# Designed miniproteins, single chains, continued (2), part 94

Each design is a single chain, and the fold is of that chain. pLDDT is the mean over its residues in the fold that is shown.

## One batch from the design tools (miniprotein)

Design m7461
Fold by ESMFold2-Fast:
Parts: C-alpha cells; sequence; structure tokens
Structure m7461 (fold): chain A 66 residues (1-66)
C-alpha cells in the first residue's frame, strides 16, 4: 500500500540520519508527485552520502510500489 511504502521510506531516511523535518519533506513529495518520484529523489541523496546499503533497500521498495 502507499502508506506501507511511505513508512518504509521513513525508516530508510531515518536510518540515513535525516531529521524528522527532512523526512516529512520527502514523504510530502511522494504524496504529491508519486512514491516512485520520492524514491528517486531519496536515492540521489543517499548516493551522495555514500549509503549504498540504503540505496539497495530503496531499489527493493521501488519494485513493490509500481
Amino acid sequence: SEEEALEELRRIMREAGLSDEEIERFLEYGRENGIPEAINRAGTLLRIRGRDDLVARLSELAKRVK
């Protein structure tokens, strides 16, 4: 579901060390523009931060939200 996908995205972003404010901005972006777009944006940030482990988790999440 959309809510389950947003909750997994929240967990991934929190594990990456984002603030609650930053996480809420990603979730709002997903609600407005679609979950795949939020995942794409989050993936870019996580790659910049060198969190390849979390990029892999985002890729698995992306497979479930299409």
Scores: mean pLDDT 84

Design m7462
Fold by ESMFold2-Fast:
Structure m7462 (fold): chain A 55 residues (1-55)
Amino acid sequence: GKEKIIEAMKKAGVSDEEIERIKSLPTLDEALSYAREIGEKRAEQLRKEAENLKK
């Protein structure tokens, strides 16, 4: 259920605020859609940070 999505998002470095929004969504489909959008943004940001650190 939602617990697996939340765990995956936490490991991906998603903020507590975004995690709480995922928890507040009434359906699994809405939680997945929201988590994918957040995850994509966080993955992109982490990738850019990694590139800047690995000169």
Scores: mean pLDDT 73

Design m7463
Fold by ESMFold2-Fast:
Structure m7463 (fold): chain A 67 residues (1-67)
Amino acid sequence: MKYPEEEAMKQVAVELNYVGIYEDLLLQGVPEEEARKIAKEHAKKLVKETLSDPEVQEDVLKRIEKV
């Protein structure tokens, strides 16, 4: 495989966590820009703590920045 299965699953988990936090913050009445900033910050920290592959980390961080 081009990517180890475990790393791929962790990547998906990080992306789902970002979306979940963002949606939850919006549901709590947090403004969109603030919710996005908080969710991005949390997701970036989670990427560094969860993903061990530097290439996968860069790809996920780049996708988070585009949101």
Scores: mean pLDDT 70

Design m7465
Fold by ESMFold2-Fast:
Structure m7465 (fold): chain A 91 residues (1-91)
Amino acid sequence: SPAEITAQIVAEARAALALYEREAPELEAFAREHNDERLLELIRRGRELAARLAELIAADAPREEIARALIELESTLTLARMRAWVLKKEA
């Protein structure tokens, strides 16, 4: 049902928020240690996207808006992880 699809998207969004809260501090510390502006910018963007996603969930926003914000957060976290891996290989 549409309600079951919405519940699944919200559950995935909550999981993504929990993952971001867990990974972001370590990625930010690593970025500061390496003075990498690109990674710092990705973490700052991720923080804004996470706040927006949490607000959309709290407001019972349309599932399409929650799904879009979820995809943007996941994409940004993926880019941050990739940037951190590149920096580790170049060190």
Scores: mean pLDDT 89

Design m7466
Fold by ESMFold2-Fast:
Structure m7466 (fold): chain A 76 residues (1-76)
Amino acid sequence: SDAGVEAAIKKLEEEGKEELAELVRRAAEKWKAAKSEEERMEVEIELALEILRLEGVPEEEIKKLLEEIEEELKKL
């Protein structure tokens, strides 16, 4: 529910995890706007890659992971 997602985001902000809270908020908005399971899966993958970036994974490695994921999704 929207209230549940907002409560979770608020808790992340209260814990000082503002960047993670913003990523989750944006992912939730995109998830609601998604018109297919494929689009929802893309939102989940994007969130995971953004979290890896926040954890310090190099942009080049993130781009490689995205390309590999896009290839696998194309096969579905």
Scores: mean pLDDT 76

Design m7467
Fold by ESMFold2-Fast:
Structure m7467 (fold): chain A 69 residues (1-69)
Amino acid sequence: MSPLELVKKAVAENGGTLSKEDAVALLRSLGLSEEEAEAAVNAFMERTGKTELTFAEALALLVDVGIPL
């Protein structure tokens, strides 16, 4: 499954947004370690002030960690 398809599935399965735990699980499914995923999600949420990520914000998170869409 492509990263874009994984994001679509994760957002749909979680009611339209991703919590921190959902976003960490998504990044881990894309090959990041738990530590890398937690660090990336925490940094993104701290910068944006978001506690939940929309589809567009989840795509921005993937780009931030170097995952091609």
Scores: mean pLDDT 83

Design m7468
Fold by ESMFold2-Fast:
Structure m7468 (fold): chain A 68 residues (1-68)
Amino acid sequence: SFEEVKELLKEFVKENPSAKLEEVGEDTLVLSGDLPVTAMIGLALRIIGDFPEFEVSVKGNTLTVTKK
């Protein structure tokens, strides 16, 4: 669910304080910050595996999660 993905991203931000999470509307979450792209890709793969109802995009240091 959207709340479960949001909770996962909040936990990630707690462990990675340089990251920032923004909620855009009801269906989109944006994670940004000075994080290695490998960390963003790893998180994206986890979301794709656990929450296939969501679309995930990684560009540089930005991760976008949107409900399909």
Scores: mean pLDDT 78

Design m7469
Fold by ESMFold2-Fast:
Structure m7469 (fold): chain A 66 residues (1-66)
Amino acid sequence: MLLELEIEAAMHVIAGAVAKRQGDLEAARAHYEKAVAALERALALAPDDERAREALAAARAALEEL
């Protein structure tokens, strides 16, 4: 379900940010990668979802900043 994928992505973004703040860059990377995967699935179900597209861009940027 689309909503469940978006919730899963949001949880992983929060967990990734927490891990980054704690200096655990490996855990942060793993969480952001899971967020990206969930958002890519969400966009496959709803390609016109601007919120999911923006969230995916943000999650990818967070990975690149690590």
Scores: mean pLDDT 82

Design m7470
Fold by ESMFold2-Fast:
Structure m7470 (fold): chain A 72 residues (1-72)
Amino acid sequence: GEAAARAGREAAEAAARGDGEAAQKGSLTVMQHGGPATGAAAGFGAAEAARAAGKEDSYRLAHQTALENAAR
């Protein structure tokens, strides 16, 4: 839904700037609205945004959050 799409975009933007905490919260919000698979996809999207921006620590955190979302 719209809330999940917005939260996913916010998570990707946060990850790209190195804000892992905001990226994690956004991915969890996507999970709450779209379920575990959608939340995992948002987390992987945030990881790719961080990688593209050269934010390795943010990439690792977002990737781990995606795996945690998938496990729920």
Scores: mean pLDDT 77

Design m7471
Fold by ESMFold2-Fast:
Structure m7471 (fold): chain A 63 residues (1-63)
Amino acid sequence: MPLLSGAEIGALARLLGLSDDEVVRMVLEHGLRATQEWLLERAREAGITEEELAAAIEELLSR
């Protein structure tokens, strides 16, 4: 996806062990696109699947 939703970004951050505050700082310093691309690259390196991401998004949206 060219742009991630807030829920997708939040889910990726959680799976990577990042706090919401760290993600907000990255967006403020580097912009949304650069932060998004960095998170996606880190997720690929960590072996995070689209299935795991979908499950994490559902968990965030249910709470």
Scores: mean pLDDT 74

Design m7472
Fold by ESMFold2-Fast:
Structure m7472 (fold): chain A 75 residues (1-75)
Amino acid sequence: MDPERLREVYRRAEELEKRNATPEELGDVIMELARAAGVEVSRESALFIAQKLVDKYGPKEAARRLREAARRLLE
């Protein structure tokens, strides 16, 4: 895992939580989170996951969940 990348993911997700993020913006965060965790995820899969999170929780809560995922990986 890359702790510096995880901190960047956390900061980006926190910024997105403060506004209505697009699925594309959330998908970019998911790709960075996966890369920091040492997992390859396609842009297509990341965008699909982002859209599902937005549909289920809304964009702010989706961003918050990605921020919490990055925080847990930093612990």
Scores: mean pLDDT 82

Design m7473
Fold by ESMFold2-Fast:
Structure m7473 (fold): chain A 77 residues (1-77)
Amino acid sequence: SKRQEAINYLKKAVKAAMDGDAEKAIEYARKSGELMGLTDEEIERAVELAKEAAQASKNGDTDAFALAIQELARVLT
């Protein structure tokens, strides 16, 4: 189902962000949003949050990472 595929891409986006891989986190967040039928504005917000999460992970900022992932999950569900 599209919902299951979207959830799978959200999981991949979170893993990429944990690895500090902004490019993959952005790609997977965008695919998740597209599968969920989100608006361009909502998809761009998810992309920004995925980028912020990856950067926070790279910087060791666990609080910023947690907040970005929480908001990313909210947008993509």
Scores: mean pLDDT 87

Design m7474
Fold by ESMFold2-Fast:
Structure m7474 (fold): chain A 66 residues (1-66)
Amino acid sequence: EEDERFARSTFDMVVRTAVERGLSLEQAKEMLEKAKENALSLGVDPEIVEKAYREALERLEALHAA
């Protein structure tokens, strides 16, 4: 599960950075989209990328909805 751990770690870092910088939900989503594109470009399994991206997006939306 090296790819899953890598993708999850990468997206977690993006979410943490966006929250720490006080970025808007839209700006944070843009960062997540770029991270997703980069992971896919590196050959990470699309299903793994989609799962990690979805989890990060849900976390990000929950933080902005509170």
Scores: mean pLDDT 79

Design m7475
Fold by ESMFold2-Fast:
Structure m7475 (fold): chain A 100 residues (1-100)
Amino acid sequence: MSLREKIDELEDRLQELLKKFKETGSEEVAKEINKVLLELGRLVAEEMKVSSPMEQAILRARMLSLLTEAWLAAKIAKASEEIRKELEETIREVQEILLS
């Protein structure tokens, strides 16, 4: 499987998890979202190493959009303070991975 195919599959999985999270507010779903975001961050960082500056900008913008969607999903779900704090930490770690 190509790196791009892995990223696309994880983005699709993230969208399904975000839908479920908005409906349920489930802690288990929130943990799976955190895992998918971290894996996406790592794969996108790897793709950026072989990408043009414009492609890197597009990849960063796409990741920022996904991180924003996850944060908004937590607000919509009225997620607990614990879930929100874990998501904030995951978002921070992904941003650090992308800046490295």
Scores: mean pLDDT 86

Design m7476
Fold by ESMFold2-Fast:
Structure m7476 (fold): chain A 69 residues (1-69)
Amino acid sequence: SEEARKLHEKGVEAFRKGDYETAVKYYEKALELDPDNAESWYSLSMALEKLGKLEEAREYEAKGDALLA
């Protein structure tokens, strides 16, 4: 989870810089290590929305919602 947290932070930094493709890659890596982290699913969804991948974004938002239900 420590490594997953660092990967998520790298994704956030990429997102802040407008590098949404790199943000997606880091969020995906974080979720490989910690798939139960709803925040990372939501962050991935938001980055995908910025890339115009709206269907994927909604799928991953739903995964985050399911973890919080």
Scores: mean pLDDT 88

Design m7477
Fold by ESMFold2-Fast:
Structure m7477 (fold): chain A 61 residues (1-61)
Amino acid sequence: SEEKKKKYQEAVRDYIAAQIDLVGAEIGLELGELTPEDVERARQHLADAQKKYEEAKKEYE
């Protein structure tokens, strides 16, 4: 269905964005511009985005 396709596309975009955000947070921590708490938040976002991606993929396929 079109709704399942949109949900899958949104989940894919969020998952990619979450991966980029984590890399950015880790670099920011190395540069002293971010904190360990910022990295932990990015890791949690990635974990949540991955779960949504896996569920949306199952519904689409």
Scores: mean pLDDT 87

Design m7478
Fold by ESMFold2-Fast:
Structure m7478 (fold): chain A 86 residues (1-86)
Amino acid sequence: GEAERGAEAAREGAASGEPAAAAEGGRAAALGAAKDGTAEGARRAAEAAAEAARAARAAGGLEGELGDGEAALSAGMAYGTAKALE
């Protein structure tokens, strides 16, 4: 479903060291989970986005700070969706 595709994109972005791509994947997963009612997809997206936020923070600088904020927001949205679907 859409949530699973978003979660995979978030994991790929995190693995590639691309915080902005990971954040976008996390957002897509949260929106997909809300539409599909898939708590598991939202949970995986939250985990991937949180990992991306940590990677962005570790990179430092302005780009890392912006990526951390976007990934953290995406993680929060995905986590909230997962909890709402429980």
Scores: mean pLDDT 71

Design m7479
Fold by ESMFold2-Fast:
Structure m7479 (fold): chain A 88 residues (1-88)
Amino acid sequence: MEEKIEEVRKLLNEAIDAVRKAAQEGKVSPETAEEIIRLLNEAYEAVLKGDKEKAIELFRQARELARKHGVDEAAEMLEKAIEIVESL
């Protein structure tokens, strides 16, 4: 259980880094980057509280927003995070 939560945290941090890099390169607006990061932080809080359904929904929202703005690397990491959370 603990190991899966740590893996989710690592994927989330990598997704946040990808989003920040995309914003720095002008690929996504700062406002959109902040929204994605907010959703990711809320999703991780839901994971820690054991609210799988809320966590999955928030990760899906972040994934779709990242994909819409071409941050495909973040979207791929979030797809993996969703699969891990579903297995908790």
Scores: mean pLDDT 86

Design m7480
Fold by ESMFold2-Fast:
Structure m7480 (fold): chain A 55 residues (1-55)
Amino acid sequence: SPEREAERRRLFQEMKALNDELLAKIAAGEVTPEEREAMLKRMQELYRRYQELAA
């Protein structure tokens, strides 16, 4: 449905933003292990929802 496609695009954009933020923090050398883990868990959660909307 158009609504599902719009939500899927929104989730994908949010995942991209989160990935860019994580990479920037890694490049700065100021990411903690717990912060990195939290961001990766959030990414996994967004990806799961993205996959569900594709079904």
Scores: mean pLDDT 82

Design m7481
Fold by ESMFold2-Fast:
Structure m7481 (fold): chain A 96 residues (1-96)
Amino acid sequence: EKEKRELLSKAILYLERAIDSLKGSGKSYPETAIEYAKKALEYAKKAKADKKVLELVEKAIKYAEEYLKTKKEEYREKAIKLLEEAIKLLKEELEK
């Protein structure tokens, strides 16, 4: 269980970094955000986080990829919202 808490904490850290990268400016930030979100997903999977959390992160990655391709702000906003929801659920799991 100690290892699970450490993995959940790492998942949260990388999701927070992904949000920071999306909220910044310039075209390189979405690519960095996708890398951080994918790393967070790996830690969340190793921690056996709730399936809903994994689905939120995977969906956020898809929206971030669409933002990278299209430059449409709606995809950036959707990605950020989903990552924030995933962080909230992971923090709830960490407090159990």
Scores: mean pLDDT 84

Design m7482
Fold by ESMFold2-Fast:
Structure m7482 (fold): chain A 69 residues (1-69)
Amino acid sequence: SAIETLREALRALEAGDVEKAMEYIDKAVQINPDLTLSLESAKKALEAGDVERAITILRGTISALELIK
């Protein structure tokens, strides 16, 4: 699921593995293309070195998905 994949991305970021986090973000887009804009923003934050911003975006995306079912 997209939620499970995004949780893996967060786990990778907590471990300092930005490359692995980006891989999971790309996988989440393939599972749910409606997330493309939010997840591209997270990727741009990671490319800029703003890990805190990327984590905030990913957590917000997971929360939104949990509310929508």
Scores: mean pLDDT 83

Design m7483
Fold by ESMFold2-Fast:
Formats: sequence, C-alpha cells, structure tokens
Structure m7483 (fold): chain A 61 residues (1-61)
Amino acid sequence: SHKELLRLIGEILRLIGELEDIELQLKTAEGEEKEKLEKEKEELEKELERKLEELRNHVLT
C-alpha cells in the first residue's frame, strides 16, 4: 500500500540522517569512542540495507 511505502521511505530517510550524524562524530572521535561509533555505523548500515531490500520487494511486487 502507499501508506506502508511512505512509512518505509520515512524510516530510510531517518536512518540516512543518523548515519550522517555518526560520520560527523567520527571526524573528531579518537580511540575507544571511534571504535564504538564505527560499530554503530556498521549496525545502521546493515539496518539501512534491510530497509532498502524491503522497499525493493514492495516496489517490485
């Protein structure tokens, strides 16, 4: 449905914004904090990949 599609797009946009914020923090982060932010970035990237796959399946079917 169009409502589910719009909701999913909204979630994807929010994840992109969160990734942008983490990338900004990574520019000034050092040591253990940098490692922690890199892990959070990896988790968000995986979540974004899952949402994009969900969007692809919704558009193609």
Scores: mean pLDDT 84

Design m7484
Fold by ESMFold2-Fast:
Structure m7484 (fold): chain A 68 residues (1-68)
Amino acid sequence: AAPELVETTVEGAEGLLAVAEGAAASGRALRLTAEVRAEDEAEREAAEAAGREAVARYPQVTFELRVL
């Protein structure tokens, strides 16, 4: 059977790769959303970079950036 889809929201860039790695290790598909504040451009860039790295390393991960 196909792995179950898990949806997880993370604040900012911290922990994005760890969450993606955990999902990949369990064999689950992951929809990962990062929430960043519009005022924090550095956090937004960091979250986008971490999200792209997670998708590149873990094919089961999909990533969305949400600006608050």
Scores: mean pLDDT 76

Design m7485
Fold by ESMFold2-Fast:
Structure m7485 (fold): chain A 59 residues (1-59)
Amino acid sequence: GSMLEALKKNLEKLKEQYDKLVEEIRKRWETLSADPAAQLLKRTIDEVIKKMEEEKKKK
């Protein structure tokens, strides 16, 4: 159905957006690695991406 197709498109867009953010965070991670708040943010982003990847794998 069209709703499921829209959901898949939204998940793809969100993953692309998070991939870009994660790359930006990774580049800044060398500078931010000592900051606990930055560490928490990176872990949270990684967890969200993992969950999104799991959703994409579901059939």
Scores: mean pLDDT 73

Design m7486
Fold by ESMFold2-Fast:
Structure m7486 (fold): chain A 73 residues (1-73)
Amino acid sequence: EFDEEVALALAEIYKAIGNLDFEKGDFDSAIESYKKALELVDEAERRAGYTSPEAAALKKDIEKNIKEVEEKK
């Protein structure tokens, strides 16, 4: 139902939501949004059959954001 382009775009949106929640101090909501973004990156990679440079960079960025939130939590 979603192609890889849509899944990757949704991942970017959830990353942005996670960033907003983190800045607001909503650490649990931030982690939830980042995890959703990672799920969408994984879905995009699965649909594409490979990891694009864009997907790899996004995944790495989200993983760093999750670690930062966990350090503050």
Scores: mean pLDDT 80

Design m7487
Fold by ESMFold2-Fast:
Structure m7487 (fold): chain A 61 residues (1-61)
Amino acid sequence: GLGVEAVAVEDFVAKRPDELTLKKGERVEVLATMPDGRLLVRSLETGEEGLVPGSVLEPWP
């Protein structure tokens, strides 16, 4: 993909309409970094897009 790949290191449940729910171990493509430190990502498993805290992701090799 065009973005950097990452993996969710913990479960995250969306609390706002612009956020994406992720399960631990889910792989994502990072599309953009927001000024507040959140990342816009696309799930490689579901194809869904949304914002998640940067702290729930680690870079995928």
Scores: mean pLDDT 82

Design m7488
Fold by ESMFold2-Fast:
Formats: C-alpha cells, sequence, structure tokens
Structure m7488 (fold): chain A 97 residues (1-97)
C-alpha cells in the first residue's frame, strides 16, 4: 500500500544518505571528520528506528534529506558525494509529497 511504498522510499533515501556521508568522510578535512562521523551514526540510528517502527516514513525522509545536505556541506566539491546526496534528497522528497 501507500504507507509501505513511503517506508521503502524512506529506507532507500537513508541508505543513499549513508553512502553520501561515508564518501564525504573519506575526503573530509580533519576539522569536519567529527561532523561526518556524527552524520553517519545519526543515519544508522534512523534506519534502525524506521525498521523497528519507532518513526514515520516522513520523519525518516526528513532525516535522510538533512544528512544528505550535511554530506554536501562536508565535501561540497566531490561529485560522487553530490550525486549520492541528490539521489537521497529526491527519494526523500517523494515521501514528503
Amino acid sequence: GEEERKRELAREALEKALEAAMEALKVAPKEKIPKAIGTILRVIGTLLDLEWGLISPEEAARAAKEAAEEAIEIAPDNEEVRKLAEEAIELAEEVLE
């Protein structure tokens, strides 16, 4: 149903946001490493909350979008990070419509 579709899209958005954050960590300047690690841990926690039904797909999608935007902020000149983050944002926005 519609709720199952939104949950799947939110999960995919979080998975892409995690990939973006992990790629950002690889190229992060030293001062941004703590932020990159924090973003990764937050996405993992959100994925677990979504899997256990502790949050809505909409809440998960908002978290994915925020994490993707943070990944871009950490590595703004990295094309792979931007691509993964933009994919995460698109999936998240489909849930939030």
Scores: mean pLDDT 90

Design m7489
Fold by ESMFold2-Fast:
Structure m7489 (fold): chain A 97 residues (1-97)
Amino acid sequence: ERLEALERLRELLDKLEEALREGDREKALEYVERLERAIREALERGLLSPEEARTLLRALENLRRAIEEGDDFAAEISLSLLRASLEIARLKAEREA
């Protein structure tokens, strides 16, 4: 189900944000990889549109680079974009249900 897939992505994003607040860069990068896989799986299952998946994957790649570079501000921007994109997708899914 689309709403369940979006909730799973949001849960992974919340864990990623927690790891970053704890300063655990290795754990944060693990959650980036898990989010990437979950987004690709949701796309393959038709639970994300190609546009939604492309937007999320681009934001996630920007986040990965920000974490690797230690750019906390760029990381927060990318996290905000990911969160907003997931919320928009969730609202759309609720209207289409």
Scores: mean pLDDT 86

Design m7490
Fold by ESMFold2-Fast:
Structure m7490 (fold): chain A 80 residues (1-80)
Amino acid sequence: EISDEEAQKILDELEKKFPSSEIEEAIELAIKIFKENKDQSEKEQEELVLKELKKKFPHMSEEEIRKIIKLAKYKLKLEE
C-alpha cells in the first residue's frame, strides 16, 4: 500500500523517462491481469503482471515495472 504522495512521486519519476500514454497502457495492463487472476494469490498475481509487463515493455527495468505494479494496486484500491 502506498500513499497519494508516494503514487505521485512514482508517476513523476516514470514520466521523466517514458511517455504518459505508455505509462497508462502499462498500468491498465497490470490492472487487467490483477482482475483476471483474482482467484490466484496476491504474490502469484504480481509475478504474472511482472512477467507480462517485461514481455510488452522490455525497455523498462524491473524496478520501473515494480513501480507500475505499485501504481496499478493503488488505482485498484481507489476503485473499491
Scores: mean pLDDT 83

Design m7491
Fold by ESMFold2-Fast:
Structure m7491 (fold): chain A 71 residues (1-71)
Amino acid sequence: LSEELEREIALGVALINAATFLAVLRSKKGPQEKIEKAEKLIDELVRLGKDPSATLEEIEAFYKKGLEELK
């Protein structure tokens, strides 16, 4: 219960943050490479979120790696 809820919250926060970052990049006509990386991060987070075996730690680690690649 606790761990599953934390997983869903972490995934939701990651998706909202990634989508917000993508929206900002698009609005200011940022580098196409960063836009594509943000889109890929969102797609992979959605895919990972559909995997019931994916842990909170895996989701957080994946999101952190994606953010580092966007900097």
Scores: mean pLDDT 79

Design m7492
Fold by ESMFold2-Fast:
Structure m7492 (fold): chain A 60 residues (1-60)
Amino acid sequence: SAELKKEIEKLEETLEKTEKKLEEEAAKEKDPRKKALLEGVKEGFRLMVEWIKKKVEEKA
C-alpha cells in the first residue's frame, strides 16, 4: 500500500539520520572502549539500512 511505502521511507530516513549521529558521536568520543561500542552500533544501523533497501527493491 502507499501508506506502507511511506512508512518504510520514513524508517529508512530515521535509521540513516541515527547512523550519521552515531558516526559524529564516535568521532568525538575519546574513550577507546566507548568509541568501539559506538562504531559497532553504527555498523549495525548501516547493515539494517542496507537490508531494508534491498527488501524494498526486491518488491519494486
Scores: mean pLDDT 78

Design m7493
Fold by ESMFold2-Fast:
Structure m7493 (fold): chain A 93 residues (1-93)
Amino acid sequence: MERYEKLIKKYEEEIKKDPNNAEAYVRLAVSYLKLGKYDEAIKWAEKAIEIDPNNARAYYVLGKAYEKKGDKEKAQEYFNKAIEIDPSLEAAK
């Protein structure tokens, strides 16, 4: 979606100013996921987890990206991890 492309630029600027902002990496990964850019979504979600290993939303993004790439085993692992950290993500569909 066009709105997600504009958000990507915003979050890239936030990351340049604060490279340790895990939330900005999560939002960037979600935006790439919505655009169908699954490799970019994985890259930025992995970076968010590197900064904050308990970031449930980053694991959820990894799950969705791997699902879209056909890796059902990794997708299920990451979804389970996300829900374990934050059970409210079961309702975020």
Scores: mean pLDDT 82

Design m7494
Fold by ESMFold2-Fast:
Structure m7494 (fold): chain A 77 residues (1-77)
Amino acid sequence: IGEVVEQIGRGAGAAKKNGSLQKIMPYVSEALEALLKGDLKKALEQLKKAKKTALENGDLEAAKHFEEAAKIVEKLL
């Protein structure tokens, strides 16, 4: 869980630097709320949406961190 939160934080930081944060923030917020509630399926879904949105905005750095977070969550399923 801590490693997932770390990767989400790095992704959000990259998105802030690269200007995509406003577009990905709803998915990041939903993913963190799902993790706090233990809903790993919903967390994974929201992390995949955050990655897709980052890629659509050309933010490869943020997308990479959300992909790493999603992989960690998937291993916990």
Scores: mean pLDDT 85

Design m7495
Fold by ESMFold2-Fast:
Structure m7495 (fold): chain A 64 residues (1-64)
Amino acid sequence: EEDLEKGKKLLEEGKPMEAAKYFANAIRKDPNNAEAWRGLGEALEKLGLTRSAQNAYAKADELE
């Protein structure tokens, strides 16, 4: 919960690498959290990791 919110805030601040760490922690605690997977996808996309971002988005879509 807190990790998810912190990740979203960091992503808005233009800190995608730090945001990805918080989203990864949220997923580690709850791997069925679709919002955390979507946030990770956005962070990875901003880092230029397109394939990894697509995989994270696909996981989020499966959970919703």
Scores: mean pLDDT 84

Design m7496
Fold by ESMFold2-Fast:
Structure m7496 (fold): chain A 101 residues (1-101)
Amino acid sequence: SEVDELIFKGLYYLNQGKYELAIEYFDKALSLDPNSSRAWENRGEAYLKMGKYEKAIEFYEKALSLDPNNWRAWENLSIAYRKLGKFEKAREYQEKADKLK
């Protein structure tokens, strides 16, 4: 699908460390399908890699509201909370991720 093509382009730039460009492609994917858990997850990962942990959490929570079985979103949510020093929340969300693996 066009959504999947845009997500793959976003991931390509994400892997090159071009986070703002990656976000532009994920935003284009979300403009076509705002219910893409995968696009919200990858948008969150870009913000996580930029050190914007509160924004990353917001986008992972959106991904999980659409697909609560997305273990990668739970794992990355755990990482974001750990980066903010919220270790109990981080542990809780890591346990959710591990149960879904």
Scores: mean pLDDT 91

Design m7497
Fold by ESMFold2-Fast:
Structure m7497 (fold): chain A 57 residues (1-57)
Amino acid sequence: SLAEELAELAKKDPEEAARRLDEVGSETTPEAIETVREALEMLEPEVREEVLELLRA
């Protein structure tokens, strides 16, 4: 799934994952928002925090 791909990307390249998550989220569809939520939920707490910091920057 796209959520799984984004979660795997976040483990290898948090900056690229944050960029792609932002792109998906910008679609503002319920499906896109749910995909972003699922991807973030799959992350370990430390990786999730790094990605969230990048999204806030």
Scores: mean pLDDT 79

Design m7498
Fold by ESMFold2-Fast:
Structure m7498 (fold): chain A 58 residues (1-58)
Amino acid sequence: SAAARAAAEAAARAAGAGPGGAQKGGLYSDMLQREHPELSPEQAAEHGARLGAAFGAS
């Protein structure tokens, strides 16, 4: 969802991710929520934020 994507991007940026990492995290959260409907939007956003932060690390 757009909300999960936006939340993941914001959280990844807060964790030090650059714009590209944040975007990847947001896309991942949206994709994860579609593939795993048992996950809440918040859980999907949390997973996406962690991925985005990892991609933002130098």
Scores: mean pLDDT 75

